# Designed miniproteins, single chains, continued (3): the designs that were tried, part 89

Each design is a single chain, and the fold is of that chain. pLDDT is the mean over its residues in the fold that is shown.

## One batch from the design tools (miniprotein)

Design m11086
Fold by ESMFold2-Fast:
Structure m11086 (fold): chain A 81 residues (1-81)
Amino acid sequence: MEPSIDELAAEIRRLIAEAREAIAAGDLETAQKLLVEISRKARELERKLKEEGLEGSPEYQALLQEQMAVAHELLEAEARA
């Protein structure tokens, strides 16, 4: 069964939380792997949003901003390591 838009968004939010925990723990290798998975799922979400005409939704724009924020957090952590 394919995940719904809401299920994909929930999975992305969970992965972002896990990536932030890995960054806080100094486990940058795990954080990098999680970011790859987040990017993959975000691309799937973007595709489904286009199919449904929901790409301008504020809640999904906010989720994409959170994805960029966690990527920035990893970059900052790597610069401090």
Scores: mean pLDDT 82

Design m11087
Fold by ESMFold2-Fast:
Structure m11087 (fold): chain A 101 residues (1-101)
Amino acid sequence: ALAELAAALADPDPRVRIAAARALAALNTPEGVAALRAATADPDPVVAAAAGVELARSPAATEEDLTALGKSKSKTVVEEALRAARERGYEEAVKVAEENL
């Protein structure tokens, strides 16, 4: 359930947190997307990058989400945010991602 997946984002095992982020993305609910946004700030850079990629691919990602992802230290996250921003016409998010690449 959504609550169990959101709780799994706080699991001590980073592999569990990555799996939870991917499962939350698959649900495509506003609550799942909100939990996924929080996961982009995970202290493990691999977990943060996995959450960032899933958020960038979500149809519920906002221009603000994609702009924040464009500032990521993960080149993969920035490239996914740039692709999504270009597809949606989010000009400010495109500019931020291009300046960080």
Scores: mean pLDDT 82

Design m11088
Fold by ESMFold2-Fast:
Structure m11088 (fold): chain A 63 residues (1-63)
Amino acid sequence: MPSKEELEKLLEEVERELVLQAAQGQVITKEEAREIMARRIAEKFGISEEEALKLYEEYVSSL
């Protein structure tokens, strides 16, 4: 399992990238953003996208 600190750092990085892309005129839906975050978590930590989505949802629920 990735640490909470590693997960938070990755999600902050991805959110920053998505905000910059939106500012440049790209339209990104909340569903697309969720999928992008799950994919990046899965790639970074070598877990399934299903497990990554669960981690993302748990993180958001803890805020």
Scores: mean pLDDT 77

Design m11089
Fold by ESMFold2-Fast:
Structure m11089 (fold): chain A 61 residues (1-61)
Amino acid sequence: SEVEEIIARLQSPDVKVREATIHELLALEDKEKLEEIGRILLRSPDVRTRVAGHELLEVVG
């Protein structure tokens, strides 16, 4: 699943991998898809993944 791959990258110990993943998501420019992904990320048990979800939803508006 595309979402599972995104979550795995956002949980990476490598800051550059996490930053590149967020940048790729923002480049999609699909607000509805980004909102859906953000909601999924907010339900994650991983704190870093939830933080990324909040950041994504803030940019989408």
Scores: mean pLDDT 78

Design m11090
Fold by ESMFold2-Fast:
Structure m11090 (fold): chain A 100 residues (1-100)
Amino acid sequence: NATEEARQAFLDAAGSYEKAAEAFENGDVQTAANLSVAAGVLLSYARYLAEDNPEVDELIEKAREYMRKGQEAVDAGNYQEAAEWFRKAAEYLRKAADLL
């Protein structure tokens, strides 16, 4: 079922962003970067599988906004701030999964 697969992909993406946040807090920037890339791939897959739902789309837009802020923090060397934004992104991806 594409809906169940989309839900699982959103949850997996959220988990990867949470692990990336922990890695950034620990100064393991390379592991955090790899986990963030993996999470982005999973999110794109989840979005492709998800049925058109305006509420899900709004939550994904919020998650992408937080991911962008996280990346801006990474580029500035503010890894603790980056971790906070990636955790917020994960929260919104979990909310998106709950609607499927």
Scores: mean pLDDT 85

Design m11091
Fold by ESMFold2-Fast:
Structure m11091 (fold): chain A 116 residues (1-116)
Amino acid sequence: EYLKKAEEYLKKGGEAFGNGDLEKAREYYEKAIEYAEKVLEEDPSKAAEAYEILGQAYAGLGLIAFVEEDYEEAIEYYEKAIEYYEKALELETDPEKKKELEENLESAKEKLEALK
């Protein structure tokens, strides 16, 4: 239940961002984080999936902060995204999901490096 909610809000966050609604995108990414954290508490067997959602949601928040020129906040969010992608990679066993996580991790590291 919480995993599906986290996935739904992550998707809504991306859609809102694509529509230029940064306030709504932030709200949805924050809800995705809330539900992903609940997944970690209630179903540890879904930890890899929860960490992937946390990484993507924090990367989304980092991008919003960057667009708003809140560079210090953007750095903090990208650092959290990197941390969660690394945690997801440690647990993930599916090769295609690992490749996607590695690509997302590289993207987050590139964005963080551009801010330093």
Scores: mean pLDDT 89

Design m11092
Fold by ESMFold2-Fast:
Structure m11092 (fold): chain A 79 residues (1-79)
Amino acid sequence: MGTLYGLISTSLQNAINLGDYDTALDILEQVLENTKRGDVDSGKAAIEAARTLLPSFPEEVRPRVEELIEELQKEIDKL
């Protein structure tokens, strides 16, 4: 169970380090679509990674990250 979290958190960290916040948001949105299709493990990993990395996002991007975390949690709670 370490590899999925590691993949998501590393991909998000790399995007943030490059200042490529559009790619970081695209990663979270793709995981959200997969979670809607029943990939609960990816959804849980993405919530954990996004919460851990939230302070590393610019202030203007954080509301969208928080919205995606909330949407991921809502989709998990429906399953």
Scores: mean pLDDT 84

Design m11093
Fold by ESMFold2-Fast:
Structure m11093 (fold): chain A 93 residues (1-93)
Amino acid sequence: DEAAREAAERAAAEARAALARAEKTVQDYGKLNPERQAAVDRLRRMLADLAAALDRAETQSPERALQAHRGVRAAADLLLSLAEAARRGTEAE
């Protein structure tokens, strides 16, 4: 099904963009907060797990890949929000 494949490809692109934004925010937070290395390492592990899940999803059927890509995007957006909140909290101190 070409439509399902195209939808999965778009979802994959959106998930990759969300992961890239989250990775940059975590990197920026780490640069501002070298003393919070344990929290930064935890966020980096979560991002690595999501990247691995995205790569595994590409080996699935288009329908299953679409669901997996949407899940990765949602999780990446949540991690981005958490990283941005942590960064703002540090800047407010």
Scores: mean pLDDT 76

Design m11094
Fold by ESMFold2-Fast:
Structure m11094 (fold): chain A 82 residues (1-82)
Amino acid sequence: EKEELLKKLEKEFPDPKKVELELEIREGLIRMAISVAVLAADKHSLEELEKELRKILKNLGMSESEIEKAIEELRKRIEARK
């Protein structure tokens, strides 16, 4: 039991440089997706953009907290265009 937990922890605790790279890629993908959604705001409702952004980010394996932060940022940028 404890030995199996240790093996799982080793798999969940990858090299720090790999974790940093994965985080940078995730942040970049989210930023790009938000930018594209903002550009599409002239032809689509906020509700449509939120649904599509949530779907895309889920398919990319983003966490629920990452998705919610992206939706909040989308809302702020759309509001700033008013």
Scores: mean pLDDT 73

Design m11095
Fold by ESMFold2-Fast:
Structure m11095 (fold): chain A 103 residues (1-103)
Amino acid sequence: SEARRLYLEASIELGVAELAAAVVITVTRKKIEKGEKLSEEEQKQLERLLEQAERAIEEARRLLRKAEELGLPQDLVDEVREQIRAAEELLEEARELVEKAKE
């Protein structure tokens, strides 16, 4: 069904967001642990990954709204909503770590 296709696309977008945020967290955390600051080039690279993650979450929300309108089962709607929440929490953690590593 079209609703299930949109569900799968939303899940892929959330996978992209989670991977991008996780990379930012891992790289930034290691810099902080070593007492190192992010270089200007590293800041630009990590900021691009954060922007990619944010766009992927926004696209997942759009896809979920369309899937729900088309009658996606409630259990799958709830699954994607939880994935969006988890991705947003990772993105927020990633942003906070990047700001800390600039100081």
Scores: mean pLDDT 89

Design m11096
Fold by ESMFold2-Fast:
Structure m11096 (fold): chain A 74 residues (1-74)
Amino acid sequence: MSKEELLEKLREELEKVREESLRNKESIDTFKKRADDVAVRFLNENPELAADPEVRKEVEEIVKEITEEYEKEK
C-alpha cells in the first residue's frame, strides 16, 4: 500500500472511533486517549513511516482534525 493509502486507513479508523465515542457520550479526554492509542498503534505497525518526520506530522494533523470534529459534535 502507498503512504497515502495507509494514512487514509488511519483516518477511517479514527472516524470509527469518533462515531463510537459520540454514541457512548465519552469525554473529550477519553476520546483523545483513544485517538492517540490508534495513532501510536499505526506508527508501531508502520515503522518505516514512523521514521519519516513528515509522516509523523501528517498523523498528528489527522488526529487533531478528527479531535476538533469530535469537540464540535459533542
Scores: mean pLDDT 81

Design m11097
Fold by ESMFold2-Fast:
Structure m11097 (fold): chain A 60 residues (1-60)
Amino acid sequence: DLVEQIKRIPLLRDVPDEQIRRAIEAAKESGKVSKQTVGPNATAIAAAYSALTGEPITVE
């Protein structure tokens, strides 16, 4: 599961599962992750998702 894979990244280990899950859902649905919805780790989570899936993700 992508949440588990992202949480294995040391920089994202302490990020709440809910926050990571919301970011993954947004990325899958729209190719975008919002800092307002996901918080300050949006950029790091989007980068991790992009690296794992090969999909370009926009942060706003």
Scores: mean pLDDT 78

Design m11098
Fold by ESMFold2-Fast:
Structure m11098 (fold): chain A 65 residues (1-65)
Amino acid sequence: GPRGIDATKLREAAPSLGALLTPGERYSQEEVADLLSEHYGIPRRLALGLVSRYLREAPELTVAL
């Protein structure tokens, strides 16, 4: 099935990135990229690439949606 991001784990492992997420919720990569784009003013395409690359380095942060 589709994989998402565990907000609680991301908030603990990477507070600057995870602080935009609500604890206990699960997010898609696209949803996290949208939050980064909106909060930090970076292009959505770039934000999505950064999230995808980060999760490849930290697959333990991913969960089933």
Scores: mean pLDDT 76

Design m11099
Fold by ESMFold2-Fast:
Structure m11099 (fold): chain A 59 residues (1-59)
Amino acid sequence: MSDEEFVEAFRNALKALKKAGKKSVTVYLPESRYTPELKEAIEKAGKEEGIDVKVVAVP
């Protein structure tokens, strides 16, 4: 799965969460996937959908 595919799937999930009344979400990323670029893209998607997103790296 590419980072672009992940961000697009995440944006679709954010739209569903917004309809369910969610205001915040925590995203857990494997350390192997954690890059500044991916973190920034995920946080930007959250801001665009009006959801507060926190990104956490996990082993």
Scores: mean pLDDT 78

Design m11100
Fold by ESMFold2-Fast:
Structure m11100 (fold): chain A 80 residues (1-80)
Amino acid sequence: SLLEEVEKIKEELKKVKETASPEEQLEFAKEALKKLEEINEKAEKEDLDSETWKEFGKKLQEVQELILEIIDKSEEELKA
Protein backbone atom coordinates (compact mmCIF):
# COMPACT_ATOMS: atom_id res chain seq x y z
CA SER A 1 0.00 0.00 0.00
CA LEU A 2 1.02 3.66 -0.29
CA LEU A 3 1.19 3.90 3.51
CA GLU A 4 3.65 0.97 3.58
CA GLU A 5 5.77 2.69 0.90
CA VAL A 6 5.94 5.86 3.05
CA GLU A 7 6.90 3.79 6.14
CA LYS A 8 9.67 2.05 4.15
CA ILE A 9 11.11 5.44 3.12
CA LYS A 10 11.06 6.50 6.80
CA GLU A 11 12.97 3.36 7.87
CA GLU A 12 15.51 3.79 5.04
CA LEU A 13 16.05 7.44 6.03
CA LYS A 14 16.68 6.44 9.67
CA LYS A 15 19.25 3.83 8.56
CA VAL A 16 21.01 6.29 6.22
CA LYS A 17 21.12 8.93 8.98
CA GLU A 18 23.03 6.44 11.22
CA THR A 19 25.34 4.80 8.64
CA ALA A 20 26.00 7.12 5.68
CA SER A 21 28.37 10.04 5.08
CA PRO A 22 26.89 13.59 4.99
CA GLU A 23 27.15 13.62 1.17
CA GLU A 24 25.35 10.26 0.90
CA GLN A 25 22.71 11.39 3.43
CA LEU A 26 22.00 14.56 1.44
CA GLU A 27 21.73 12.69 -1.88
CA PHE A 28 19.49 9.97 -0.41
CA ALA A 29 17.24 12.54 1.31
CA LYS A 30 16.74 14.44 -1.97
CA GLU A 31 15.90 11.18 -3.78
CA ALA A 32 13.51 10.24 -0.96
CA LEU A 33 11.76 13.61 -1.32
CA LYS A 34 11.21 12.98 -5.05
CA LYS A 35 9.95 9.45 -4.32
CA LEU A 36 7.56 10.86 -1.71
CA GLU A 37 6.23 13.33 -4.32
CA GLU A 38 5.57 10.40 -6.70
CA ILE A 39 3.69 8.53 -3.94
CA ASN A 40 1.61 11.64 -3.22
CA GLU A 41 0.74 12.02 -6.93
CA LYS A 42 -0.34 8.34 -6.98
CA ALA A 43 -2.53 8.92 -3.91
CA GLU A 44 -4.16 11.98 -5.52
CA LYS A 45 -5.13 9.85 -8.55
CA GLU A 46 -6.74 7.21 -6.29
CA ASP A 47 -10.30 7.51 -4.97
CA LEU A 48 -9.27 7.70 -1.30
CA ASP A 49 -11.78 8.40 1.47
CA SER A 50 -11.28 11.27 3.98
CA GLU A 51 -10.03 9.03 6.83
CA THR A 52 -7.41 7.37 4.60
CA TRP A 53 -6.28 10.83 3.43
CA LYS A 54 -5.89 12.00 7.06
CA GLU A 55 -3.70 9.02 8.00
CA PHE A 56 -1.70 9.31 4.77
CA GLY A 57 -1.24 13.06 5.33
CA LYS A 58 0.08 12.51 8.88
CA LYS A 59 2.66 9.95 7.74
CA LEU A 60 3.64 12.11 4.76
CA GLN A 61 4.26 15.08 7.08
CA GLU A 62 6.42 12.98 9.44
CA VAL A 63 8.59 11.72 6.58
CA GLN A 64 8.87 15.18 4.97
CA GLU A 65 10.05 16.63 8.31
CA LEU A 66 12.66 13.86 8.67
CA ILE A 67 13.90 14.46 5.09
CA LEU A 68 14.24 18.21 5.67
CA GLU A 69 16.07 17.62 8.98
CA ILE A 70 18.57 15.31 7.24
CA ILE A 71 19.08 17.81 4.38
CA ASP A 72 19.68 20.71 6.79
CA LYS A 73 22.12 18.75 8.98
CA SER A 74 24.01 17.30 6.00
CA GLU A 75 24.34 20.70 4.30
CA GLU A 76 25.66 22.25 7.54
CA GLU A 77 28.24 19.44 7.94
CA LEU A 78 29.38 19.79 4.31
CA LYS A 79 29.83 23.60 4.66
CA ALA A 80 31.65 23.44 8.01
Scores: mean pLDDT 79

Design m11101
Fold by ESMFold2-Fast:
Structure m11101 (fold): chain A 79 residues (1-79)
Amino acid sequence: MEAVVSVVANAGADAEAVAAALEALLRGTPGVKRVESHVLGPYVLVAAVFESEEAARAAAERARELLKGLPTRIEVRPL
């Protein structure tokens, strides 16, 4: 069953670099179908669709480690 990973992070002045790193990490995760990213001031917003909830959860854990130390909200939702 497909799942979505939704990420919101406050990266301040590093928002563009963090968005690029997050997009690369998610696009490089097996089972990824699509990734959309936006930068709004200091905020990084990313949504990624995965072939399975297991792939989405693995991606979410990697994203959490990448964003360690930044204010973040990460959600995994089945489609």
Scores: mean pLDDT 86

Design m11102
Fold by ESMFold2-Fast:
Structure m11102 (fold): chain A 73 residues (1-73)
Amino acid sequence: RVLTVTVTPKGVDAAAKALEESGAEVERVSDTVVRARFPDDTSSDAISEAALKATRAVQEAGGEVLSVRVTPS
């Protein structure tokens, strides 16, 4: 499963770090987009927790989360 987080530029590093700490394989697609790949057996609760952790980290860094999307591939 892939979690895509769109953030303001100030938050991109914080989002990437929080998602890496959640056990995801993280790709920085652009200055505002982070893609996190989770193993297929990752629970929905774990993905939700990772998204909340990333959102908090972005806000702490002075950024803003614009969107969060989960795709099945």
Scores: mean pLDDT 81

Design m11103
Fold by ESMFold2-Fast:
Structure m11103 (fold): chain A 91 residues (1-91)
Amino acid sequence: DELLRTVAALSLEVLRKEGISDEKIEEIIKAYLEAKEKGVKVDASVLEGLSNEARGAIAALAEVLEKLNIKIEDIVIDPEAIEELREREMA
């Protein structure tokens, strides 16, 4: 559980480094999960302009949301909280 949450936080950090807004991240993840639930491909327009790293981060984040059965808003998407998680694991 904690490890999966850490993976989600690190994936969000990757997306933020690419300059993607939190609102846009939530939109893309929602589209990804909806497509997966329907058994269809994610609309290519939703993924256009994303780097390979960003696409991987979105896939990892969506997988964690599904496994933990949590909402995007339940994930810590604060840069300060990401640093706190890293400090806790290194301690």
Scores: mean pLDDT 69

Design m11104
Fold by ESMFold2-Fast:
Structure m11104 (fold): chain A 75 residues (1-75)
Amino acid sequence: SPVERAERIFKEAKELLKKYVEEGKITKEQYDSILNALEEDLKRIRELAKTDPEQAEEDVRYLESLVKEFKKKLE
């Protein structure tokens, strides 16, 4: 489901961002800001999955894209 995929992406992103803080690649403030934005995206996907599953799928793809962009910027 889009919710399950979004939750998996969120978990993976959280672990990566935590590692980036530990490696000094991002600040704790940047970590908190990015994580908060991802949490809001996850909430939106959960609501969309109930009413518009096609839009939920698109939002999951957008989250995957954002995580890939973070990796490109920090590596």
Scores: mean pLDDT 83

Design m11105
Fold by ESMFold2-Fast:
Structure m11105 (fold): chain A 87 residues (1-87)
Amino acid sequence: SVEELLEEMERLGKEILRIASLAERGLLDPATARARIEELAARFKELAEEALSQTKDPELKEKIERMAENFEKVVAEALARLDAALA
């Protein structure tokens, strides 16, 4: 369902931040963390496209669009934190 897709999308954002935190703490290799973040970002894009294809509800469309905007910011933050850790 669209609701299940939205829940998975929210989990992906939280997982990306967790991965960045683990890399900053030296508990995960930064290069491995980057690869995982990129994989999760690709998965999020697929889920967002699927969710948008399954709904005509304006409220759900607005939620999906806001989640996508927030997710792009989360990915940018996580990658910036990894770049700082590698420097």
Scores: mean pLDDT 85

Design m11106
Fold by ESMFold2-Fast:
Structure m11106 (fold): chain A 64 residues (1-64)
Amino acid sequence: SDAEKQKLIDEAISYLESKGLTLEAQFIRKMIAAGTPLETVARVALGVLSRVDPEFAKELEKRL
């Protein structure tokens, strides 16, 4: 659902910011501001997370 995608995106952004990956987090926020579909934003966020923490990325992906 869109609510689950939004929750996943919010969790991903928070995680990236907590790890000091502020540019990656900002990029995802800019995609949202530009009106990028939530499905695309979620996939990009998972892709970024999979390079930083593959296990956390897989956990979030299961919520979709």
Scores: mean pLDDT 85

Design m11107
Fold by ESMFold2-Fast:
Structure m11107 (fold): chain A 85 residues (1-85)
Amino acid sequence: MELIKKAREYLKQGKIEEAEKYLIEAGQKLLKDPSLADEVMEAVGKAIEAAKEAAKDPSRSEDEVAKVGLEVGIKELEEIVKKKK
């Protein structure tokens, strides 16, 4: 899915806002397939938990916390797409 690939490339460039935009669009598109809904919800939960854990360190910036959550979210959606034939 090209939206996930774009999210990954923007995250590599440090473009957090653009990476988040493409990741959200990818998740919304995957949610239109009912067979993927549970896996997408689990992926979102993992991304939120990763960001929460990162946020416990008060020395981390908002961008650093967002990057941790986005990295987990992108990885989880990439694995969902790989399993879909």
Scores: mean pLDDT 81

Design m11108
Fold by ESMFold2-Fast:
Structure m11108 (fold): chain A 91 residues (1-91)
Amino acid sequence: EKEEKIKEEMEKELEKRIKELDEQLKNAKTLIDQDIILGSYETAIAVERVVEDKLLEKDPDNIVAKKKKEMLDKLQEYLDEKKAELKEKEK
């Protein structure tokens, strides 16, 4: 059904964003550059989350906004793991 299709599209979007983040981190020359990249992604996630929250305030049944928010939460979890890995490399 429509909800399953939206879920599949959000899973693909999550995989794409994770791959792009991994490629940017791999190409970063310094730990400082990696930290800047992680910080910029965190800011972008926060902005997108605010947009989705506003959409849900207008239409609480907006399944696309709900699934996108779930995807952003998973992306934030991945980002937090990468921040922890970076902290270990600084030792």
Scores: mean pLDDT 84

Design m11109
Fold by ESMFold2-Fast:
Structure m11109 (fold): chain A 77 residues (1-77)
Amino acid sequence: MDKVIERLVKLGKELGTTEDKAKRDKIVDEAIKILREAGLDPSSLEKYRDDVRKVIQIITGAILRLIGEQIDAELAA
């Protein structure tokens, strides 16, 4: 879980600082792959891949969800 969250945070930061469209496309593709591996639906990233603000919002939402699930699991233990 921690590695997934760390990778998503890194991609979100890179997306926010990148002006190169080809690099943004690669970052979005990697984020889609990570979401699929984490069992999350990447369809919103696929739909809004050219909208940088929407992509950042979706990645942030996924990070918050994964953090919340980890906290809930730790509190239930």
Scores: mean pLDDT 77

Design m11110
Fold by ESMFold2-Fast:
Structure m11110 (fold): chain A 71 residues (1-71)
Amino acid sequence: SMSEQEKIDKALEELSKVYKELSSDPSKSVEEIREEMLKKAEEIAKELNLSEKDLQFLKDLIEWEARVLEE
């Protein structure tokens, strides 16, 4: 079975792939990308059985990235 850190690393890898696909679409706003990324984080957390704490960590990262991109 995967460790909690391995689950987080796997989740970050999958989120990175989704972000690359979404960010390559010029019709997508930063807000639309943020919302889709948050939704994907919830789906990945369910698949990998992430703790609420680890899911919140992923959501915080997505929110931080969105704030940086809105500069």
Scores: mean pLDDT 81

Design m11111
Fold by ESMFold2-Fast:
Structure m11111 (fold): chain A 56 residues (1-56)
Amino acid sequence: SPAQQIRDAIFEEASKTLDYMLMRLKYQLGEASKEEVEEKEREMLEASERVRQLLG
């Protein structure tokens, strides 16, 4: 259903945002590279764009 697609997209955005925040924390602790942080940021922005397209 359209409602399920919107719900799944919002949960994906929330999940990718959490992944980005955790990767930034790992980077600050010296456990991750800048490239890994940039990859998670890109995934978060892509998920946000999907939500925007479904709601617009």
Scores: mean pLDDT 89

Design m11112
Fold by ESMFold2-Fast:
Structure m11112 (fold): chain A 79 residues (1-79)
Amino acid sequence: KVEELKKKAEEYRKKAGEALSNALTVRDQYRAQAAASPDPEEQQRLLEQGNQDVRDYTKKANEYSEKAKKLREEAEKLE
């Protein structure tokens, strides 16, 4: 009931944190690949792709955070 909603909210908060952690890992991986490339155009393309993937993970983290917030609000309304 209320405790179950709070538990689900906490699970979504953990998923949001994991998505943010993944964004940092992906950013670092693309930066390393760009640094290893001798081609400036390839470097820029890899950094742009990395930035896009970071944005996608950040968007996912925000979606999970919003779900967690709504579940908390629902729990508060019930009791």
Scores: mean pLDDT 83

Design m11113
Fold by ESMFold2-Fast:
Structure m11113 (fold): chain A 72 residues (1-72)
Amino acid sequence: MTPLELLQRLGELARELEAAGELEAARKVKMAGDYFLQGNREKAIELLKEAAKLSKDEKHRERIEELVQEIE
């Protein structure tokens, strides 16, 4: 996956989380994208793992975990 494709997937996931009312999880996904752009992969992964813990939807958690694997 290219960095651009990863950022697009993070943006789409954040929008879906916001639409589902999962505002804190969406915020952490957006922050993860910002840290990834800064080259701070460790912080990006940490924020995505925290977003997964906050998400109440199993499908959203699975998608976040997939994105963690793409960054690692």
Scores: mean pLDDT 83

Design m11114
Fold by ESMFold2-Fast:
Structure m11114 (fold): chain A 116 residues (1-116)
Amino acid sequence: SLIEQAFEARKAGDLKKLREILSKMSPEELKEALRRVMEEALKNPDDFRTAMMLGELAREAYRKLSPEEAKALLEEAIEVLREVLEKSKDPSVRLIYRSNIRELERMLAELRREME
């Protein structure tokens, strides 16, 4: 499955391959992959590659999902990322999560403006 291929690319640290795989995912596959990566982030808060993959998945979801679906997923992802950030102890990984939260909050603000 594309989801399994994406997680293998994450494990290998192959960002180019990860992005190519995510670009081919359906909205349903993106939702499932994002849910799985959020669960992994909660279990392993200091995993750099999981933090990276979460950001890439959120950006792809923002581009491909309907505004309503993207809004719901971004709100959930921000909540999860804030919880993960509180549990994370690695300063470099914490910087990635803070960066992801800021980017997702920006995307959410843009979606809310578009839905006016």
Scores: mean pLDDT 83

Design m11115
Fold by ESMFold2-Fast:
Structure m11115 (fold): chain A 88 residues (1-88)
Amino acid sequence: MSEKELEAEVLEALARMYLAIAKLYLKNGDKEAAVEAAERAVELARRLEELGATEAAAEILAEAAEIYDAAGDKEKAEEARRRAEELR
């Protein structure tokens, strides 16, 4: 495994962790915290895209969009969905 491959795996794991945290916040009714956690995952997805991990980035963006929709942030949901579609 190269340093670049390891970096991509670490970033993907962190992004998926933030998405899991966001889902827990949604379950608890904390929509604002859910949006913040999803935003961290989206930022990590941008870094994954730069590393060429486009499939992982697209999956993270699609999940973030669902979290934004559930939290009521329609604008962020639409942006994340558009970006996920662009990577597929």
Scores: mean pLDDT 86

Design m11116
Fold by ESMFold2-Fast:
Structure m11116 (fold): chain A 55 residues (1-55)
Amino acid sequence: SATEERAKMAIKAVNHYFEKHPDATLEEIQAVNRKIKALLDAGKSLEEIIAELDK
């Protein structure tokens, strides 16, 4: 379903961020989760979301 695909994209994006930022604080993780949600709400692809997180 679209809901399951969206959840998978969010998990992949968060895991990518953790791989690049192993020392990320809880506050930084919460900010990234909000950013991922906003990008998913905007209809961005996983590739676009990852590119935005890597800025």
Scores: mean pLDDT 85

Design m11117
Fold by ESMFold2-Fast:
Structure m11117 (fold): chain A 97 residues (1-97)
Amino acid sequence: SHMSEEEIEEKIERIAEELHKTLGVDKEYAREVARAHYKAIKGEIDAKELEEIRETVLKDDELASLIMNGLIAQLTNDKAALAEYEEKTKKLLEELK
């Protein structure tokens, strides 16, 4: 799908608001993570750099990070982020057994 810069900024803001409302994360941190996801989609950063940004923003809450990744993947239609979310969810469920 072709997205304009305005549509991208609107999606970033919507994701940031949803993360703030749902998880209580700081809106600036949520915006930074959403922006990093869009940069990764454009190929401007790799998956490792994206993961480092997420870990820096949400250091002490693995569940919040997992929910955030799933929400961003759904809102951006990012198949790679969705696959990563599914793998992390599977590992977490295996640890709880």
Scores: mean pLDDT 68

Design m11118
Fold by ESMFold2-Fast:
Structure m11118 (fold): chain A 74 residues (1-74)
Amino acid sequence: SPVEEFRKEAEEILREGRERMERETDPARRVEIALETIQRIDELHAAYIAAHPEKREEFTQLYLEYVTEVQELL
């Protein structure tokens, strides 16, 4: 399903971002990685809504969860 595809792609972006942030000791670089990760998830979210507007609510719910997870790593 489009929702499962979005989850898989978003979770891969989140996992990469989280691992990079966990290995980074420079606070400025950690913020940069977090912002890049959020930007990539935001772009993915917009693309999935454009392709599957009927699933907007489901995509937005997952998007908010993932963005919150990235912010909590700061």
Scores: mean pLDDT 89

Design m11119
Fold by ESMFold2-Fast:
Structure m11119 (fold): chain A 93 residues (1-93)
Amino acid sequence: MEEEKREAMRRLLELVFDPDREKALAGIKELLEKYNRTDKLPAAEQAIADWDAIRALDEAVAEAVRRALLAEGATLPPEEEKAAEEVEEKLLA
């Protein structure tokens, strides 16, 4: 469901978390241009700035936030994530 949007969001998050900010910004611009959403560049730049601010406060807090955002993007509770992984592993075997 909404595979294009999910792929785009995952790619965007990976770019926001990239420590090379110049590379991250260039990648985000390319991604937004591909989807004709260059008007969202200021929001993407703000997301990078917010992430950098969190990292500047505490790397451990930043890592916890990163994991929480990725888990929210997956839309699965940790308990169901394990169950889904086991089911997928059995289906792909």
Scores: mean pLDDT 62

Design m11120
Fold by ESMFold2-Fast:
Structure m11120 (fold): chain A 83 residues (1-83)
Amino acid sequence: LLEREEELIERARSLPPEKREAVLALSSKLALSRREEAEKLSEEEQKKLGEELIEEAERILDEVSKLSDEEARELAERVRAEA
């Protein structure tokens, strides 16, 4: 997990600012939605949730990397408006 987290951080750091903001907005929304679920889980289930969050973060990075800077900005705005 830690090694995969480090790879995700390096990938995010290499992105243009607009795309980094979109990744942060989506990742924050994901973390908030999953935090409520995590409070109800056992330690073993929480570890599995952590792995799933890393996988979802990797998918977010991949999807955002395919967007234009303008599309990424629009996505970040939409996600923040829903918060």
Scores: mean pLDDT 76

